Designed miniproteins, single chains, continued (3). Designs and how they scored, part 66

Each design is a single chain, and the fold is of that chain. pLDDT is the mean over its residues in the fold that is shown.

## One batch from the design tools (miniprotein)

Design m10274
Fold by ESMFold2-Fast:
Structure m10274 (fold): chain A 70 residues (1-70)
Amino acid sequence: SLEELKERIKKEIEAILKAKDKVSLRVLAHELQQLGDEELVELVEKALQGEKLSDEQINKIATRLAEARL
C-alpha cells in the first residue's frame, strides 16, 4: 500500500540523515528533481548543508517518493 511504502521510505531517509550519507542524499535530490518538486529538492539541499530536517519535512519527501513509485 502507499502508507506501507511511505513508512519504509521515511525510515530509509531517517537512516541516511543519521549516517550523514551525502551520496544517498544527492541521489534523493536527483530523484526529486526528476519529479519536478523544487521545494523538496531544496529540503534535501538543506540537509546536504548540515541542516536538520523536521519529521514533517521528512514525511513530505517520503510521501512524494512513494507516490512516484506507484
Scores: mean pLDDT 85

Design m10275
Fold by ESMFold2-Fast:
Structure m10275 (fold): chain A 85 residues (1-85)
Amino acid sequence: MKKKVKLYYTDENGNLVEKELVLEGPEKMTVNELIELLIKNGLSEENALIIKDYFKKKGYKDDDEISLEEAVELLEEISEKAKAG
């Protein structure tokens, strides 16, 4: 499955960052596998940890199974919160 998403997040310096991601993978994967996919798409390990922390705050554990569709929805939620300030 292939999904395009624009990700916005606040970096460690408080700057708003925009990144376009093309997520290509199975329909379902673990949260850890999703984070690895984000890193392969050019997200730094540091920024990937910010995204991972957000997933933990939403109740996802590292080994929890997540659909690519749910992953995109969560990335869009991160983006909306980052843009809102």
Scores: mean pLDDT 78

Design m10276
Fold by ESMFold2-Fast:
Structure m10276 (fold): chain A 73 residues (1-73)
Amino acid sequence: MELSEEEIEALAEKIAQAIGEAAGLSEEKRKKILEAMLTENDGLELAETLVRLSGLSPEELLEVISKAMKEYL
C-alpha cells in the first residue's frame, strides 16, 4: 500500500508518541525519535537508534510499533 508523505509523517508521529508513552520518555527524547524516523533511510540503523533513545529492548520496541501501526492503519 502506497502512503503519502503526509500519511508517513502522521504515522511516524503516532509511533513516536507510543514509544514515548511506553518508555516514559521526555518530550525532547520523543522529538529525537520522530526526527530519526523521518531522516533515517536504513531500517536497521533506525531500529538501533530507536532502541538507544527509548531504552526499550528490540522486542518491546517492535511490539509498541506494531500496535501503533495497527491502531493507525
Scores: mean pLDDT 76

Design m10277
Fold by ESMFold2-Fast:
Structure m10277 (fold): chain A 74 residues (1-74)
Amino acid sequence: EAELLEALAQLERDLEELVRLYQEGKVSEEEFREGLERALAELDRLLANTDPESEAAAKARALRARIEAILASL
């Protein structure tokens, strides 16, 4: 599970950087949306082989909800 938690932490860091770049006008709305969609796809891959009762699965679901909320606000 350490590798999965590290992968989720990296994905969260990548998301935070993408949000920062968008807020600074360094990426377009289209690029931002594409980045969020790629993050969701990676999250789905990580969740597919994860115990749904695990801490990693709970963190992944929270991250998914955050990404979906951002996409819905665009």
Scores: mean pLDDT 82

Design m10278
Fold by ESMFold2-Fast:
Structure m10278 (fold): chain A 98 residues (1-98)
Amino acid sequence: TVLELAKLVIETVKQLEKEGITLEDLRAEFERQRSSLSPTARALAEVVLRLLEIAIENNYDAEKAAEEIERWYEEETDPRLRAVFDRLLEQLEQALKA
C-alpha cells in the first residue's frame, strides 16, 4: 500500500542520514549520471528522489507522507513517472505478500 511505501521510504531516509548522505548528495549524483541514464532509469530516479523529499518534508510522519504521495501522484502529468510509481508500488505489494 502507499502507507507501507511511505514507511519504507522514511526508514531509507533515516538510514541515509545515519550514513551522512543527504537528499542534495543524491540529487547531485543524479545530475552527474543524467546523460548516461535511460529514460526509464531517469524516471525511476526522479520518483525515488520525490518520495525521499516527501518523507523529509513531512517530518517522517508515515500517514502524512502517504497522503502527500497520493496527492503528488494525482497531480503528476508525466505518464512515465506515473508508470514507474505504479510498478514500484506493485513490486512492494508483491514483496510484502511473500
Scores: mean pLDDT 80

Design m10279
Fold by ESMFold2-Fast:
Parts: C-alpha cells; sequence; structure tokens
Structure m10279 (fold): chain A 62 residues (1-62)
C-alpha cells in the first residue's frame, strides 16, 4: 500500500519534470508501472527498486 503511494508520487514528479523529454518520462513511468504490476513482488525488493528509479530520475533532473 505505501509502495503504491510512493510509486504514484514518483510518477507525478516524472510527469511534471521540465528537464526530461517525453521518451525518457515514458521509460520511467513504464518502469514504475511494471514494478507495481508484478504478481510475485516482494515489498522490500519493490521499495529498493523504487528508490533506484527515483535516484536515476534525480540524477537526470540535474
Amino acid sequence: EEIIKKAKELIEKVKNSTKLDQETKDHFINAITNLLNRDTLNPKVAEQALKAIEKKFKELEK
């Protein structure tokens, strides 16, 4: 549940970015949505994966 909320917040941040092109935004959004749609997802692994995606987003946002 908390992971879903964090993922939605990250998707919103990606959509609102002014530095990333649409192709890059689509790649991040797709990665996050694919993470949420996994049937066998361990919550701790999901949290780590989401943090990794957010870190990459922040690095490109610079």
Scores: mean pLDDT 77

Design m10280
Fold by ESMFold2-Fast:
Structure m10280 (fold): chain A 106 residues (1-106)
Amino acid sequence: SMEKFEELLRKAVGYVAQGKGEEALKLAEEALEVAPEEKKADVWSAMALAYVQQGDSEKALEYADKGLEIDPNNPNAWGARALAYKQQGDLKKAEELFKKAEKLAE
């Protein structure tokens, strides 16, 4: 159901905020199984942020790009891309992408 999906995604995002990337990935995979097609961008973006927490910038970019293919305005996907570039040392690109993510999160 949509309610089960929202609950799983909320918990996954909560684990990302706590720095618990492995727990976040597990819940995001559960959310993906019950996700409406139009909401899969939110799941891919949560997985991208979980990979950021694990220090895996390449997987973070891969999963963020999957989210952006579905929803090019997803703020968490842009945020995950920004964090991945920051981890790779491209601070200027990270700053530009963070500003885009913040504008889209309004």
Scores: mean pLDDT 86

Design m10281
Fold by ESMFold2-Fast:
Structure m10281 (fold): chain A 68 residues (1-68)
Amino acid sequence: SEEEALLARVKALWRRFQDALDAGDIAGMEAVIAELRALSEQAPPEWAERLRGIVDTAERYLAAAKAA
């Protein structure tokens, strides 16, 4: 289903974000956030809201990593 495909893609992106965070890869973190933002713009409204929450969480981690 479209929902299952979206969920699988979000999970893959979040794993990539975690790997970048663990490696201190700021550019990698920014790239994943950009892809999550693109998905939120394309997603149905209910999923767009959830994806915006994930982006907000990722941006807080990115800000903390840049401040360290």
Scores: mean pLDDT 85

Design m10282
Fold by ESMFold2-Fast:
Structure m10282 (fold): chain A 76 residues (1-76)
Amino acid sequence: MQLTIGPGPSGMTSLSVIAGSPGDADLAQVEAVVKKFGGHVQINEPTSFQAVVPAKATDALEAALKELYPDAKITK
């Protein structure tokens, strides 16, 4: 699984998730973490996910995702 975190629109941070295969990522857990930090989902497909979170929540989002998916590659 690959996670990409970068600048998003309107002072938000963009999160993109690409699963290597169906089942590599529990996108429901990723969506729950995004919503927990006040973000919203832009694209939710079985192997592709895009969301935005408030920029102030970026570090907390990254920490939560790393805890859930310690072997995931995170790119900034």
Scores: mean pLDDT 75

Design m10283
Fold by ESMFold2-Fast:
Structure m10283 (fold): chain A 111 residues (1-111)
Amino acid sequence: SELIERAKQIAKEINFDLVISDDPKESARSLYLLLLHLIGVRAPVSDIETVLELLGKLTGRKYSLSTLVSDLRELAELLELPKEETVVIDFLEEEEPELLQAYENGEDYVP
C-alpha cells in the first residue's frame, strides 16, 4: 500500500518507531501515536493528512484536519488507549487552539 509506505517514510524522518502489523487495531494505535508526535513537532499538513487517511482506511471511518480534536478523542476511545495517552488531547484543545486552527486551514502555525 502506497499510504503505508508513505507513513513509514514520515515516521523514519522524525525517528518514530512505527509498528505496522496484520492486526489493524495494533497498526491504528501506532499510527495514532505517530499522529500525536507529528502534531507536537509541527510537521507539514500533508504528513498529518497522510496519517489521518491511513487511520480512516484501517478503522473504516473518515477523519480530517477540520475535525482533528474530535477524531483524536474518537480514536482514543476506539483503540482503548490508557488515560496517559489521551491527556495530550485536552492539552491541545486548551493550550494550542491556534495550532489546530492553522492545521485546519492548511496554514503555517504562528504562536
Scores: mean pLDDT 72

Design m10284
Fold by ESMFold2-Fast:
Structure m10284 (fold): chain A 75 residues (1-75)
Amino acid sequence: SAEEEALMEEVEKLLKEGYARYLALKAAGASQEEIDAVVAETLARVRELRDKIKDPALAAKVDQGMANFRAYVAA
C-alpha cells in the first residue's frame, strides 16, 4: 500500500540518518554513552514504524535493516 511504501521510505531515512550520526560521533571521539544513546534512539524510532507494517515481507526487511545496523555499530 502507499501507506506502507511511505513507512518503508521513513525507515530507510531513519537508518541512513542513524548510520550518519553514529559515524559523526565516532569521528568526533564521542563517549560510548553518547554513541549508545544515538543507536538506541535510532532503533526505537525504526521499531515504532515497524510495528505499523502489516505486510510480513516488508516487516522482515525492516527487521533485517535493524539487524544490519546493530551488527555494524557493534563492530
Scores: mean pLDDT 89

Design m10285
Fold by ESMFold2-Fast:
Parts: C-alpha cells; sequence; structure tokens
Structure m10285 (fold): chain A 107 residues (1-107)
C-alpha cells in the first residue's frame, strides 16, 4: 500500500528505500526525523511505511531505531507499545493501524 505523500516526502522515502546499506538507510531516516518541517504524525507514518518496505533482515534493527526515536519525541508509552506489538506481528499492519488511528482523529 502506497500512501499519498507530498513530492518531497516521496523523494525522501525513495532515497531511504534505495540505500545500499542499513547504515545509509538509518542516516537518511535520522535526517528525516530531525527535520522540523514535518509533523510528528507524518514522521511516524513515514517511519512505519519505510519499515514495511525495507528488507526483512533490516526490519528488527529499524524497528528498534523507530521505537527509540518515538521515546525521544515523548510519545506515550501505551502508543509506543501498541505500535511495537503491531510491528513485531507485521510491519504492514502497523501502517494500516496508524492510518486508521489518523482517520479516527480526523473524524
Amino acid sequence: MEPQWSPETQAFIQQILNAKSIEEAFALMDQFFNDPSYSVGEQVYVALYVLSQLPKEWQPAARDKIVEWMEEKGLSKEFIDYLSKAIEEDPSKAVEKFQQYMRDWAS
């Protein structure tokens, strides 16, 4: 499932997904997460989408990095635990659950 992103966000996602190493992907993710032009919600959404698209062997380390970042941003422990469990079961389901959560906020 490909969410509708701004052209700038989509270009950044493609840059992360085209990374040649886990270290390169993580450096690009750090740049995105520290960009104040994006909302925390957009950053979480992009993080979950990127996680679902990364090679399976990179996903555990990427999950840990995303959880650490969410804690640093002061997101609730309950929300972090909820997303972490969803990611452990299926990263794609975490994206879908976050999309539903955002829709419920818009309603």
Scores: mean pLDDT 73

Design m10286
Fold by ESMFold2-Fast:
Structure m10286 (fold): chain A 110 residues (1-110)
Amino acid sequence: MTLVGLPPTVAPQTVEAKVGDTLTVEVDTVAGVVRVYVNGKLQAELRLTVDGADITRTSVYLDGELLAESTEPRLTASVTLTKAGTYGLSVRAETADRVAFAVATVKVSA
């Protein structure tokens, strides 16, 4: 069996938020871009190493919890941040034979 898994595609970006803020993640698989918003303001743009029609599934995770997944070219996930802490944001894009990730750190202050 061939070794599977990709190295991180970008260094983790840091997004800062407060308790009560809304985190919104938009994934555009055609452009290979992930945009991260806090209260509707763009905080980070991440890039996937895969794009286009070959993507079969996109999934958004916050601290290991699945927020949303889709087989469509666009995915939007939103969550209200209810607890202070440091959270890992991961976006996973799958093709038939490979997986790409975009990652960010979300720091939530009280």
Scores: mean pLDDT 77

Design m10287
Fold by ESMFold2-Fast:
Parts: structure tokens; sequence; C-alpha cells
Structure m10287 (fold): chain A 70 residues (1-70)
């Protein structure tokens, strides 16, 4: 699906970005990703649709990418 492809591309961009970050920045980003994953799992258990979860993930990962771009 289009959402799955966009999510995959964002994940690839984040992995490439991690290679350019300091250890401290990578750890901070990983902590934020883990927190996001916990939040999305909670939403799923509360009855959010897969599409809602994917759209939220895409939005939040885009924000994370912009935050760590340098």
Amino acid sequence: SELQEELRKLQEELEKLKEKLSEEERNAMDTEIEALQRELVRRYLEGASPEEIQREAIRRLKELLEKYKK
C-alpha cells in the first residue's frame, strides 16, 4: 500500500541519518522511536485502525527526521 511504502522510505531515511549522527544523538533518537512505538501499540490495543496507526507513525517519523537533520 502507499502508506506502507511511505513508512518504509521514512525508516530508510532515518537509518541513513543515524549513520551521520553522534552516539548521543542516535541514543536520543532511538529513545524517541521506542516511546513512539509504545504509544502506537497502546493505540492499537485501544481499537485504533491499522491505517490510523500508519498515518500517525508517518507524521511522527517525519517530525523526528526534521528534528535530527543537520
Scores: mean pLDDT 84

Design m10288
Fold by ESMFold2-Fast:
Structure m10288 (fold): chain A 70 residues (1-70)
Amino acid sequence: MLTPAEVGRLVQEVAGVPPLSEAQAQRILDAVRAGASAAEVAALIRELTGVELSADEAADVVDALAAALG
């Protein structure tokens, strides 16, 4: 099972965002599980961290989390 800590680490490694809280990482995980697009995940990361991701960075985050979920 993908944990909020693993989600936070993956997003930090892929997108270079500041460390995420457990609650912030959980919101990103829930969005990806619900089938959120790369654009929706980028908007959520911007809301939570103030960091604006490129389209490529957002796609890489979604792909990495989807692969980890199976």
Scores: mean pLDDT 82

Design m10289
Fold by ESMFold2-Fast:
Structure m10289 (fold): chain A 89 residues (1-89)
Amino acid sequence: EEAERERNAALREVERAASQYLIDPSKLEEMRKLAEEAIARHPDIRPVVETILEAALYHREKLTPELWAEIDAGVAELKAAVDRVVDER
């Protein structure tokens, strides 16, 4: 179905934007804009798009600054471990 293909493409774009927003909060407006455009083109996907947005916002809101600091520390330790294995050039 051409309509199903277009809806799936729009949903994937919103999912990608939501993933980027979870990593970089400055992407919030980009995510919202893409979601609004997707809903405008395909009103029938509104509940799914709203669920994706709600999930992304919920995860960001629930991650306190303290928990973000723990995540950042964990990422730094993983990077140090990888550097130890790979050997610095």
Scores: mean pLDDT 70

Design m10290
Fold by ESMFold2-Fast:
Parts: C-alpha cells; sequence; structure tokens
Structure m10290 (fold): chain A 83 residues (1-83)
C-alpha cells in the first residue's frame, strides 16, 4: 500500500514539474478520495485523469500520457486493495 501511495505522489510531482498542474491535482484528489473511502469521488477524478491522458497522447506527449496511464492503473489497484 505505502509503495503504491508513494509512487502516485511521485507521479503527481513529475506531472507538476512538466506543467500539468491540473492532472497532478486530479491525481492527488483521486488518491485522497480513495484513502478516505469515497470511491464515487475517486472514480470521477480517475475518469477526468484518463481524459487528460488521452489528450496528452493525441497531442504527441507520449511521456506525460504514459505517466497518466500508469497513475490510473495504480489508482485502480489501490481501490482493489482498499475495497
Amino acid sequence: LEEVVERLKRIAEELRERGYERAADLLLRALEALLAGDFFEADVELGLLLIEAAIAKLEGDEETAALLFEAAELLRELKKLLG
């Protein structure tokens, strides 16, 4: 659990460093919602994060898209571990 949470925080920091403040905020809100047991809010934020990932991929930002898809996968795994 702690390793997944730390990796998600690292991805959020990297997204912020790349100028993707909104994506970083969405990731941290999804993480906070999951840890609080608010799976509905977490699913909403995760959905928005996947839209950001699709946009990055369409714009040719493969590295940012990969980070966002990794974050979405880790959030889903964390949800399984918590629920």
Scores: mean pLDDT 84

Design m10291
Fold by ESMFold2-Fast:
Structure m10291 (fold): chain A 65 residues (1-65)
Amino acid sequence: EKIDPSLINAPEEQAKAIAEALTKNPIPTKEDLEELAKKVGVSPKTVEDAIYEAHANYSLRKAEE
């Protein structure tokens, strides 16, 4: 899949924006995901992939305790 230049230029900032939006609305609707994807400049699938990766990192951090 193709990656938008905005993600290449500021990948960590895009990831933070997605994480913050999920913190405010942890159960986003399809419309919320589409709006977030539009703001970031990616497809909704890319947002879903980022959520899966964030979940994996969270589980690893909890295992450290």
Scores: mean pLDDT 60

Design m10292
Fold by ESMFold2-Fast:
Structure m10292 (fold): chain A 64 residues (1-64)
Amino acid sequence: SVKEQVYEEALRLVEELMRQGKSPREILAAASKLIVKLGKENNLSSEEIGEIGGRVSDEIARRL
């Protein structure tokens, strides 16, 4: 689905930034911007964008 594609793309960014040693704050900010951008480009609702953002935030916290 489009939502899963946006989620997977955001996780790829998270993994890359973690490899670069970026702070959790920088990782979350970059991932959030990407999710909003891709979500809007794919005509996702604000609720769907928020759902993806929550899932990515939880995954970032789990990996710290």
Scores: mean pLDDT 88

Design m10293
Fold by ESMFold2-Fast:
Structure m10293 (fold): chain A 115 residues (1-115)
Amino acid sequence: MSVEELLARYVPPDASAADRAALRHFLESRSREELLELLRGIVEGDPKALTKLPGVGPELAERIVAAFSGAEIMNATPAQLQEIPGIGPRLATLIVSAIQALKAAVGEEADKLLK
């Protein structure tokens, strides 16, 4: 699946140009192997892996892993992420979009990590 197909499928139509650019950069700046390693880190609950997601700094990454397991993060809704202090509706949607696009980009290997 191309980056443009991932953006069309997983990014909301009302997302800002800046958020679309951040998600495009997130996907295009990494090889499939680097995306798979990032996905593995998130599933393992590594806060350093979460800092690679657009809009997620070190302090926010620590709050996310304190609240959710890696598997819960991978399946989180924007509403669930908004329960974390510092995550508003825009950032929650951006994080979920990035995770869903990441899962789709690595394909079958994502399914193996989530089982």
Scores: mean pLDDT 80

Design m10294
Fold by ESMFold2-Fast:
Structure m10294 (fold): chain A 71 residues (1-71)
Amino acid sequence: SLEELLDEAARVTGMSKEEIEAFLKSAFGSLEEAYKAFDRNGNGVLTEEERRELIRALAGAFGKPLKPEDL
């Protein structure tokens, strides 16, 4: 779910859930548009690979190192 994705991203990047939501809304216009940008199939569900891509993009944007288990 989007909530689980945001919780995982917050844990991995060390940012708050609110900071991540604010960034995604600023960069993509809305959380739904951000989600769609990483949903390559357009099916409304992110795969594990698509979730990892989103988290890597956030980590890169905020200059946060990732642990191997979070890749």
Scores: mean pLDDT 72

Design m10295
Fold by ESMFold2-Fast:
Structure m10295 (fold): chain A 72 residues (1-72)
Amino acid sequence: SRLDEGQARFHAEFDARLDWPLRDLLEWYDPLLVPFAVWVMEETLGQPVDLDRPFRELPERARQALRRALTP
């Protein structure tokens, strides 16, 4: 699929922060969405997510689910 301008910018900003802990990344993006984002990731993986680990360590399936959930 082709990315629109907003989605491309979202990906670029998240790619710049691949080494950020998930908690810090999500709070930077929108602190009100942290519980929702955690729920999306955990439902996708069927297991708990460690928010203190870098975003790059999140499996691609969960990253894609989070991207869909957070994209307007």
Scores: mean pLDDT 76

Design m10296
Fold by ESMFold2-Fast:
Structure m10296 (fold): chain A 73 residues (1-73)
Amino acid sequence: SEEERQRRAERLAEEVKDAIKTLNDAIKSGEKNKQKLEEARKRLSELVDEAEQNPEFREYVEKAIEETVKELK
């Protein structure tokens, strides 16, 4: 249903927000934790690829990225 699709899109958007925050935290911790950086980048890349394959999720993900970037400034 439309409600299930919206819930799925919102879940993906939340995962994208978390992945961005995790990547930002890893960058702030410095390059010394290279595994943490690699895992964070891979996670974000996977979520972005999923959003690209599902056009209905793209707007939710783009909004999530914009909001999270503004928060992290």
Scores: mean pLDDT 76

Design m10297
Fold by ESMFold2-Fast:
Structure m10297 (fold): chain A 64 residues (1-64)
Amino acid sequence: MTPEQVAAANEALRIYDEVRERLTPEQRARFDALLSRVLDPGLTPEQAKAAVEELRRFAEEALK
């Protein structure tokens, strides 16, 4: 993975640890799908960054 993909993966895992216990089972399933996308080694650096931003937005909305 590129350094940008590693940074994206680390950010996604940090968000996951912070919100995991606060999500409903349905929200967690959606979150897990978004996390899997961020961790996909086939993504370009730009796609990985976009996936992290989508994950972050979902987490922020889910915790409101």
Scores: mean pLDDT 77

Design m10298
Fold by ESMFold2-Fast:
Formats: structure tokens, C-alpha cells, sequence
Structure m10298 (fold): chain A 81 residues (1-81)
């Protein structure tokens, strides 16, 4: 496996883990969580991943941002329902 392929797989695994941890946190705190707290949690996870992968090409960083923005929009829409 090339170093680039390895980095992409590690990124995909970290994204999947972050998504799972976020969903578990939401479910655990569903009765007390505010929209503001949910947005703050998304921003913290997004910033953490971007910092960890700061050396990635802009294209891959854009994928991280897009993935979290899409997830954030989806969950906030359900929360506002």
C-alpha cells in the first residue's frame, strides 16, 4: 500500500469513528442538548480532524469539511423538526 493510500484509509477510519462518537454523544444527551451545544460539538470535532490532517492536500481537507458540513446540516434539520 502506498503512503497516500494509507493516509486516505486512516482518514476514512477517523471520519467513521468521529461520526459514531458524535451519534453516541447526541443519543446520550438527547434530552438536554441545545442546538448551540450540538453546533459547538460539530465544530470541535471538525477542527480536531482538520488539525490532525493539516498536512493533507487542500482537496482532502475540503472533503473533511464537506463531510462534516453535510452531517451537521442533516442533524440540525432533524433537531429543528
Amino acid sequence: MTPEEQARLELQRDLARAYRELLEWIEKNKDTITKEQLEKKFDEIRASLLQRYADLPPELRARIEAAFDNLKDFLLKEYES
Scores: mean pLDDT 74

Design m10299
Fold by ESMFold2-Fast:
Structure m10299 (fold): chain A 91 residues (1-91)
Amino acid sequence: DEERKKLEELLAKAEETIAKHKLVRDTALRMGETNEAIPEEERPEVLGYVEELMAEAKALGLEDTPLIELIERPLKEAEKIKKEAQEKLEK
């Protein structure tokens, strides 16, 4: 019961992370650099998330890593977590 609930929470968090990373990645790819041409209406959301990624990168000693790599790494990890959680929930 508790283990299944934790897997469902992990799946939900992974899906949220995937959505957020895809938003920032798509913005970066569309504009080349997120800090140069972000639309004003999207700017607070994108910048807030970039600050979170930079804080996590600093904690891991990766602060010099390019932004696109900081996005792609957690995105791939979140997609892996989603797949593993779905597989465990089906068993």
Scores: mean pLDDT 66

Design m10300
Fold by ESMFold2-Fast:
Structure m10300 (fold): chain A 81 residues (1-81)
Amino acid sequence: MSELERIEREFLALVTHLWHEGVRTGNEEALALAEEAMRRGEEIAKRLSPENLEEVTEELRRLVAELRARARELGIPVPEV
């Protein structure tokens, strides 16, 4: 659970940062990425069970890595916290 909780916190911080940057700068690509991230995160969360904790954690970890890479491509700095 602790590793899943850590990656969930990183995911939410990143999505929140993308949303705030998109609103602050009028960056429609950042807003679209935040919306896509939230949708994909919700689908992963819906499948969470005691039997698949490791798989869900790895899926979220990969999603966070993908989102960080895509944010960098858009010129958005990664979240501080």
Scores: mean pLDDT 80

Design m10301
Fold by ESMFold2-Fast:
Structure m10301 (fold): chain A 86 residues (1-86)
Amino acid sequence: MKFSKETIEKISEHAGVILDPQTLQKLFELADKDGDGYITKEELKEAAKSLGVNLSDEAIDYLIKRLDIDGDGTIDYKKLIEHVSK
């Protein structure tokens, strides 16, 4: 699924200054391979490696904590979009 530029910028701001909006969008697009709307820590790590982005395990854990609205250890990006659009 594709994010609008405005939506990904809001998500990036919610995540803090760890990644620029363009890189974060590419990570999400690659991580959600199965299109179920959920991004796991493992999918995010694999997407970062595929993009050649040097994210530490700590950085990935930080992103999960900031973007995991449900507290279940995964990023539900549809809920995330709704949350940051408030």
Scores: mean pLDDT 70

Design m10302
Fold by ESMFold2-Fast:
Structure m10302 (fold): chain A 86 residues (1-86)
Amino acid sequence: MQQEAAELFAGAQEAEKLSEDPEFTLQFTRSVLGLAEADPELLGETLKLGGRKYLYSVADQAEKVDPELGRRTRDALDAAYKAALE
């Protein structure tokens, strides 16, 4: 769990660097949505480790290309983070 959260955090940092690439941003955003359904605890732990900056940045870039996908991703990040704080 903690190791997986750290790896996801590192991936989110790399995703922020490539967030201006629409195809990469959409693929990564779809992966985050899949993780939110499969393992919301891992996503929440990643957000608590400081992944919020990078994951929300990628969601914002995705929203510029696909507003529905970006918004769904932001909602999923908000839900996972809120659950992790409980």
Scores: mean pLDDT 73

Design m10303
Fold by ESMFold2-Fast:
Structure m10303 (fold): chain A 90 residues (1-90)
Amino acid sequence: MPPLSEEEREAYRLAYEYIKARLEGDEESAQKKFDELLKLSEKIEDLKRLAELIFEAADKVGEELGKPSEATAIAVGMILSIAGEKSGVE
């Protein structure tokens, strides 16, 4: 795999921290990380690439916490929310 860009590394980190916080019940940290990821998503034009990074983060967190299905569900919700914000359709 080629090395990630700076924006891609930050997106992965924020997605990882958001999913982990959600699974641990840290709603305040989760909201803060999601807001940062939404802002960063404005700089990432390829939603498919952003989705791939979010799913990679979910796989990692889900494996580490033993909650792969829950982590994947959170990732799907994140991608739908980001896509809605970018398209202006809700």
Scores: mean pLDDT 80

Design m10304
Fold by ESMFold2-Fast:
Structure m10304 (fold): chain A 77 residues (1-77)
Amino acid sequence: SKEEEIKRKLQENIDKVKELAKKFLEDPSYREELEKYVNEVLDWALKIIDESDEETRKLIEKAVQEILNLYKEVLKK
């Protein structure tokens, strides 16, 4: 279903952000790639949220919050 596809993509996005965050902690040159990817995910999530049912919207909101928290933690240095 569309909801299952969105859930899969959200998990892939979270996993990719975690991978890029790990790389950034080891090598600051990954900062730009991490920032770009986070922005791309946020843009996609914002577009999809308007078309989503209540349950999927809450899932998207939770995933976005997790991604933003990860990004903030990595930037704290």
Scores: mean pLDDT 82

Design m10305
Fold by ESMFold2-Fast:
Structure m10305 (fold): chain A 83 residues (1-83)
Amino acid sequence: KTVKVGDELSPPRDFRTPAGWVGVVVTSVDLGPLFGTSKGIVRVFYNRQTGQIAGEEVEVDGKLYRVVATPDQLGPEIQVVEL
């Protein structure tokens, strides 16, 4: 699934995940206080409603979701994949 920055992740009804998780692709410089000051591309789950930050993966009912950036493209849109 492809999501934009600021879009809420709508979990499948059977997973019961909290709403508000959004995958984002940003440079580490843009998030310096949270992710360090090194240059790079950071892929994280961000909860738009609570301001909470997780890593590149979140777990729901034993299943992992991963944030995946489109290769060779920078932008606010990313893919979320169930692992």
Scores: mean pLDDT 45

Design m10306
Fold by ESMFold2-Fast:
Structure m10306 (fold): chain A 100 residues (1-100)
Amino acid sequence: SLRLELEAELALAEMGVSVLKLVEKELSEEAQEKLRRLEEAVREAVALAQAGDYAGAARHLEEAIRLAEELKTLVPEELQPLVDALIKTLERARELALEL
């Protein structure tokens, strides 16, 4: 159950990053760099969770949350709700990883 919930939250996080990448060219260079690092952190968290390294996944999710919070300050106001939703998804994924 907790493992399936973590997999679902990680899939939602990957989806959120993919949506932001659709408008990547409209973002500042700084926002683009943070989005790339965010994508990498989420990718590493997914890989570690799939390997059963939930502590490692939680650490990368913590970094992803920090990057998403920084990204929120750099994106247009219209995109801030999408970044907020992504932050909540990442926070839930981290909580689940810490419980496993």
Scores: mean pLDDT 90

Design m10307
Fold by ESMFold2-Fast:
Structure m10307 (fold): chain A 85 residues (1-85)
Amino acid sequence: MISRLAGSLKGQFTGLLDERLKQGKITQEQRDELLSILDQIVDKMLKSSLDEALKMYQKFMDILDNADNLSVDELIERLKEVLDS
């Protein structure tokens, strides 16, 4: 179950970043950094309890829902906060 949620998050977020890269809204370096942070979040979710993984999932979804209103720096900061929880 957690692995399926993690896979879904990775797919959706990668798609979002690829679209923004195509639009020139982010750089390749920024995309790679964001994907690196996502991989760390996914790895932590897979090693966490169900309750902890669900908390991380909810925080990540809140970030995605607000992604259009966030700068790249704010997006990086918020994702790091998910990793630190």
Scores: mean pLDDT 80

Design m10308
Fold by ESMFold2-Fast:
Structure m10308 (fold): chain A 60 residues (1-60)
Amino acid sequence: SAYDHLLAARRAEQEGRYEEAVRHYEAFLADPESDELPEDVREEFRRRLERARARAEAQR
């Protein structure tokens, strides 16, 4: 489910694997199941995705 990607993204962030975190956040936000969440919550995850992208680029 979409939430499996969310859990995987959080684990990847904890391990400093930001490229993997980006992929999982993208998969979560692309899943229609995430549309059932309030907009404020979805916006929070979009911000997390952008932070993960910035960190992944910094680690290249």
Scores: mean pLDDT 81

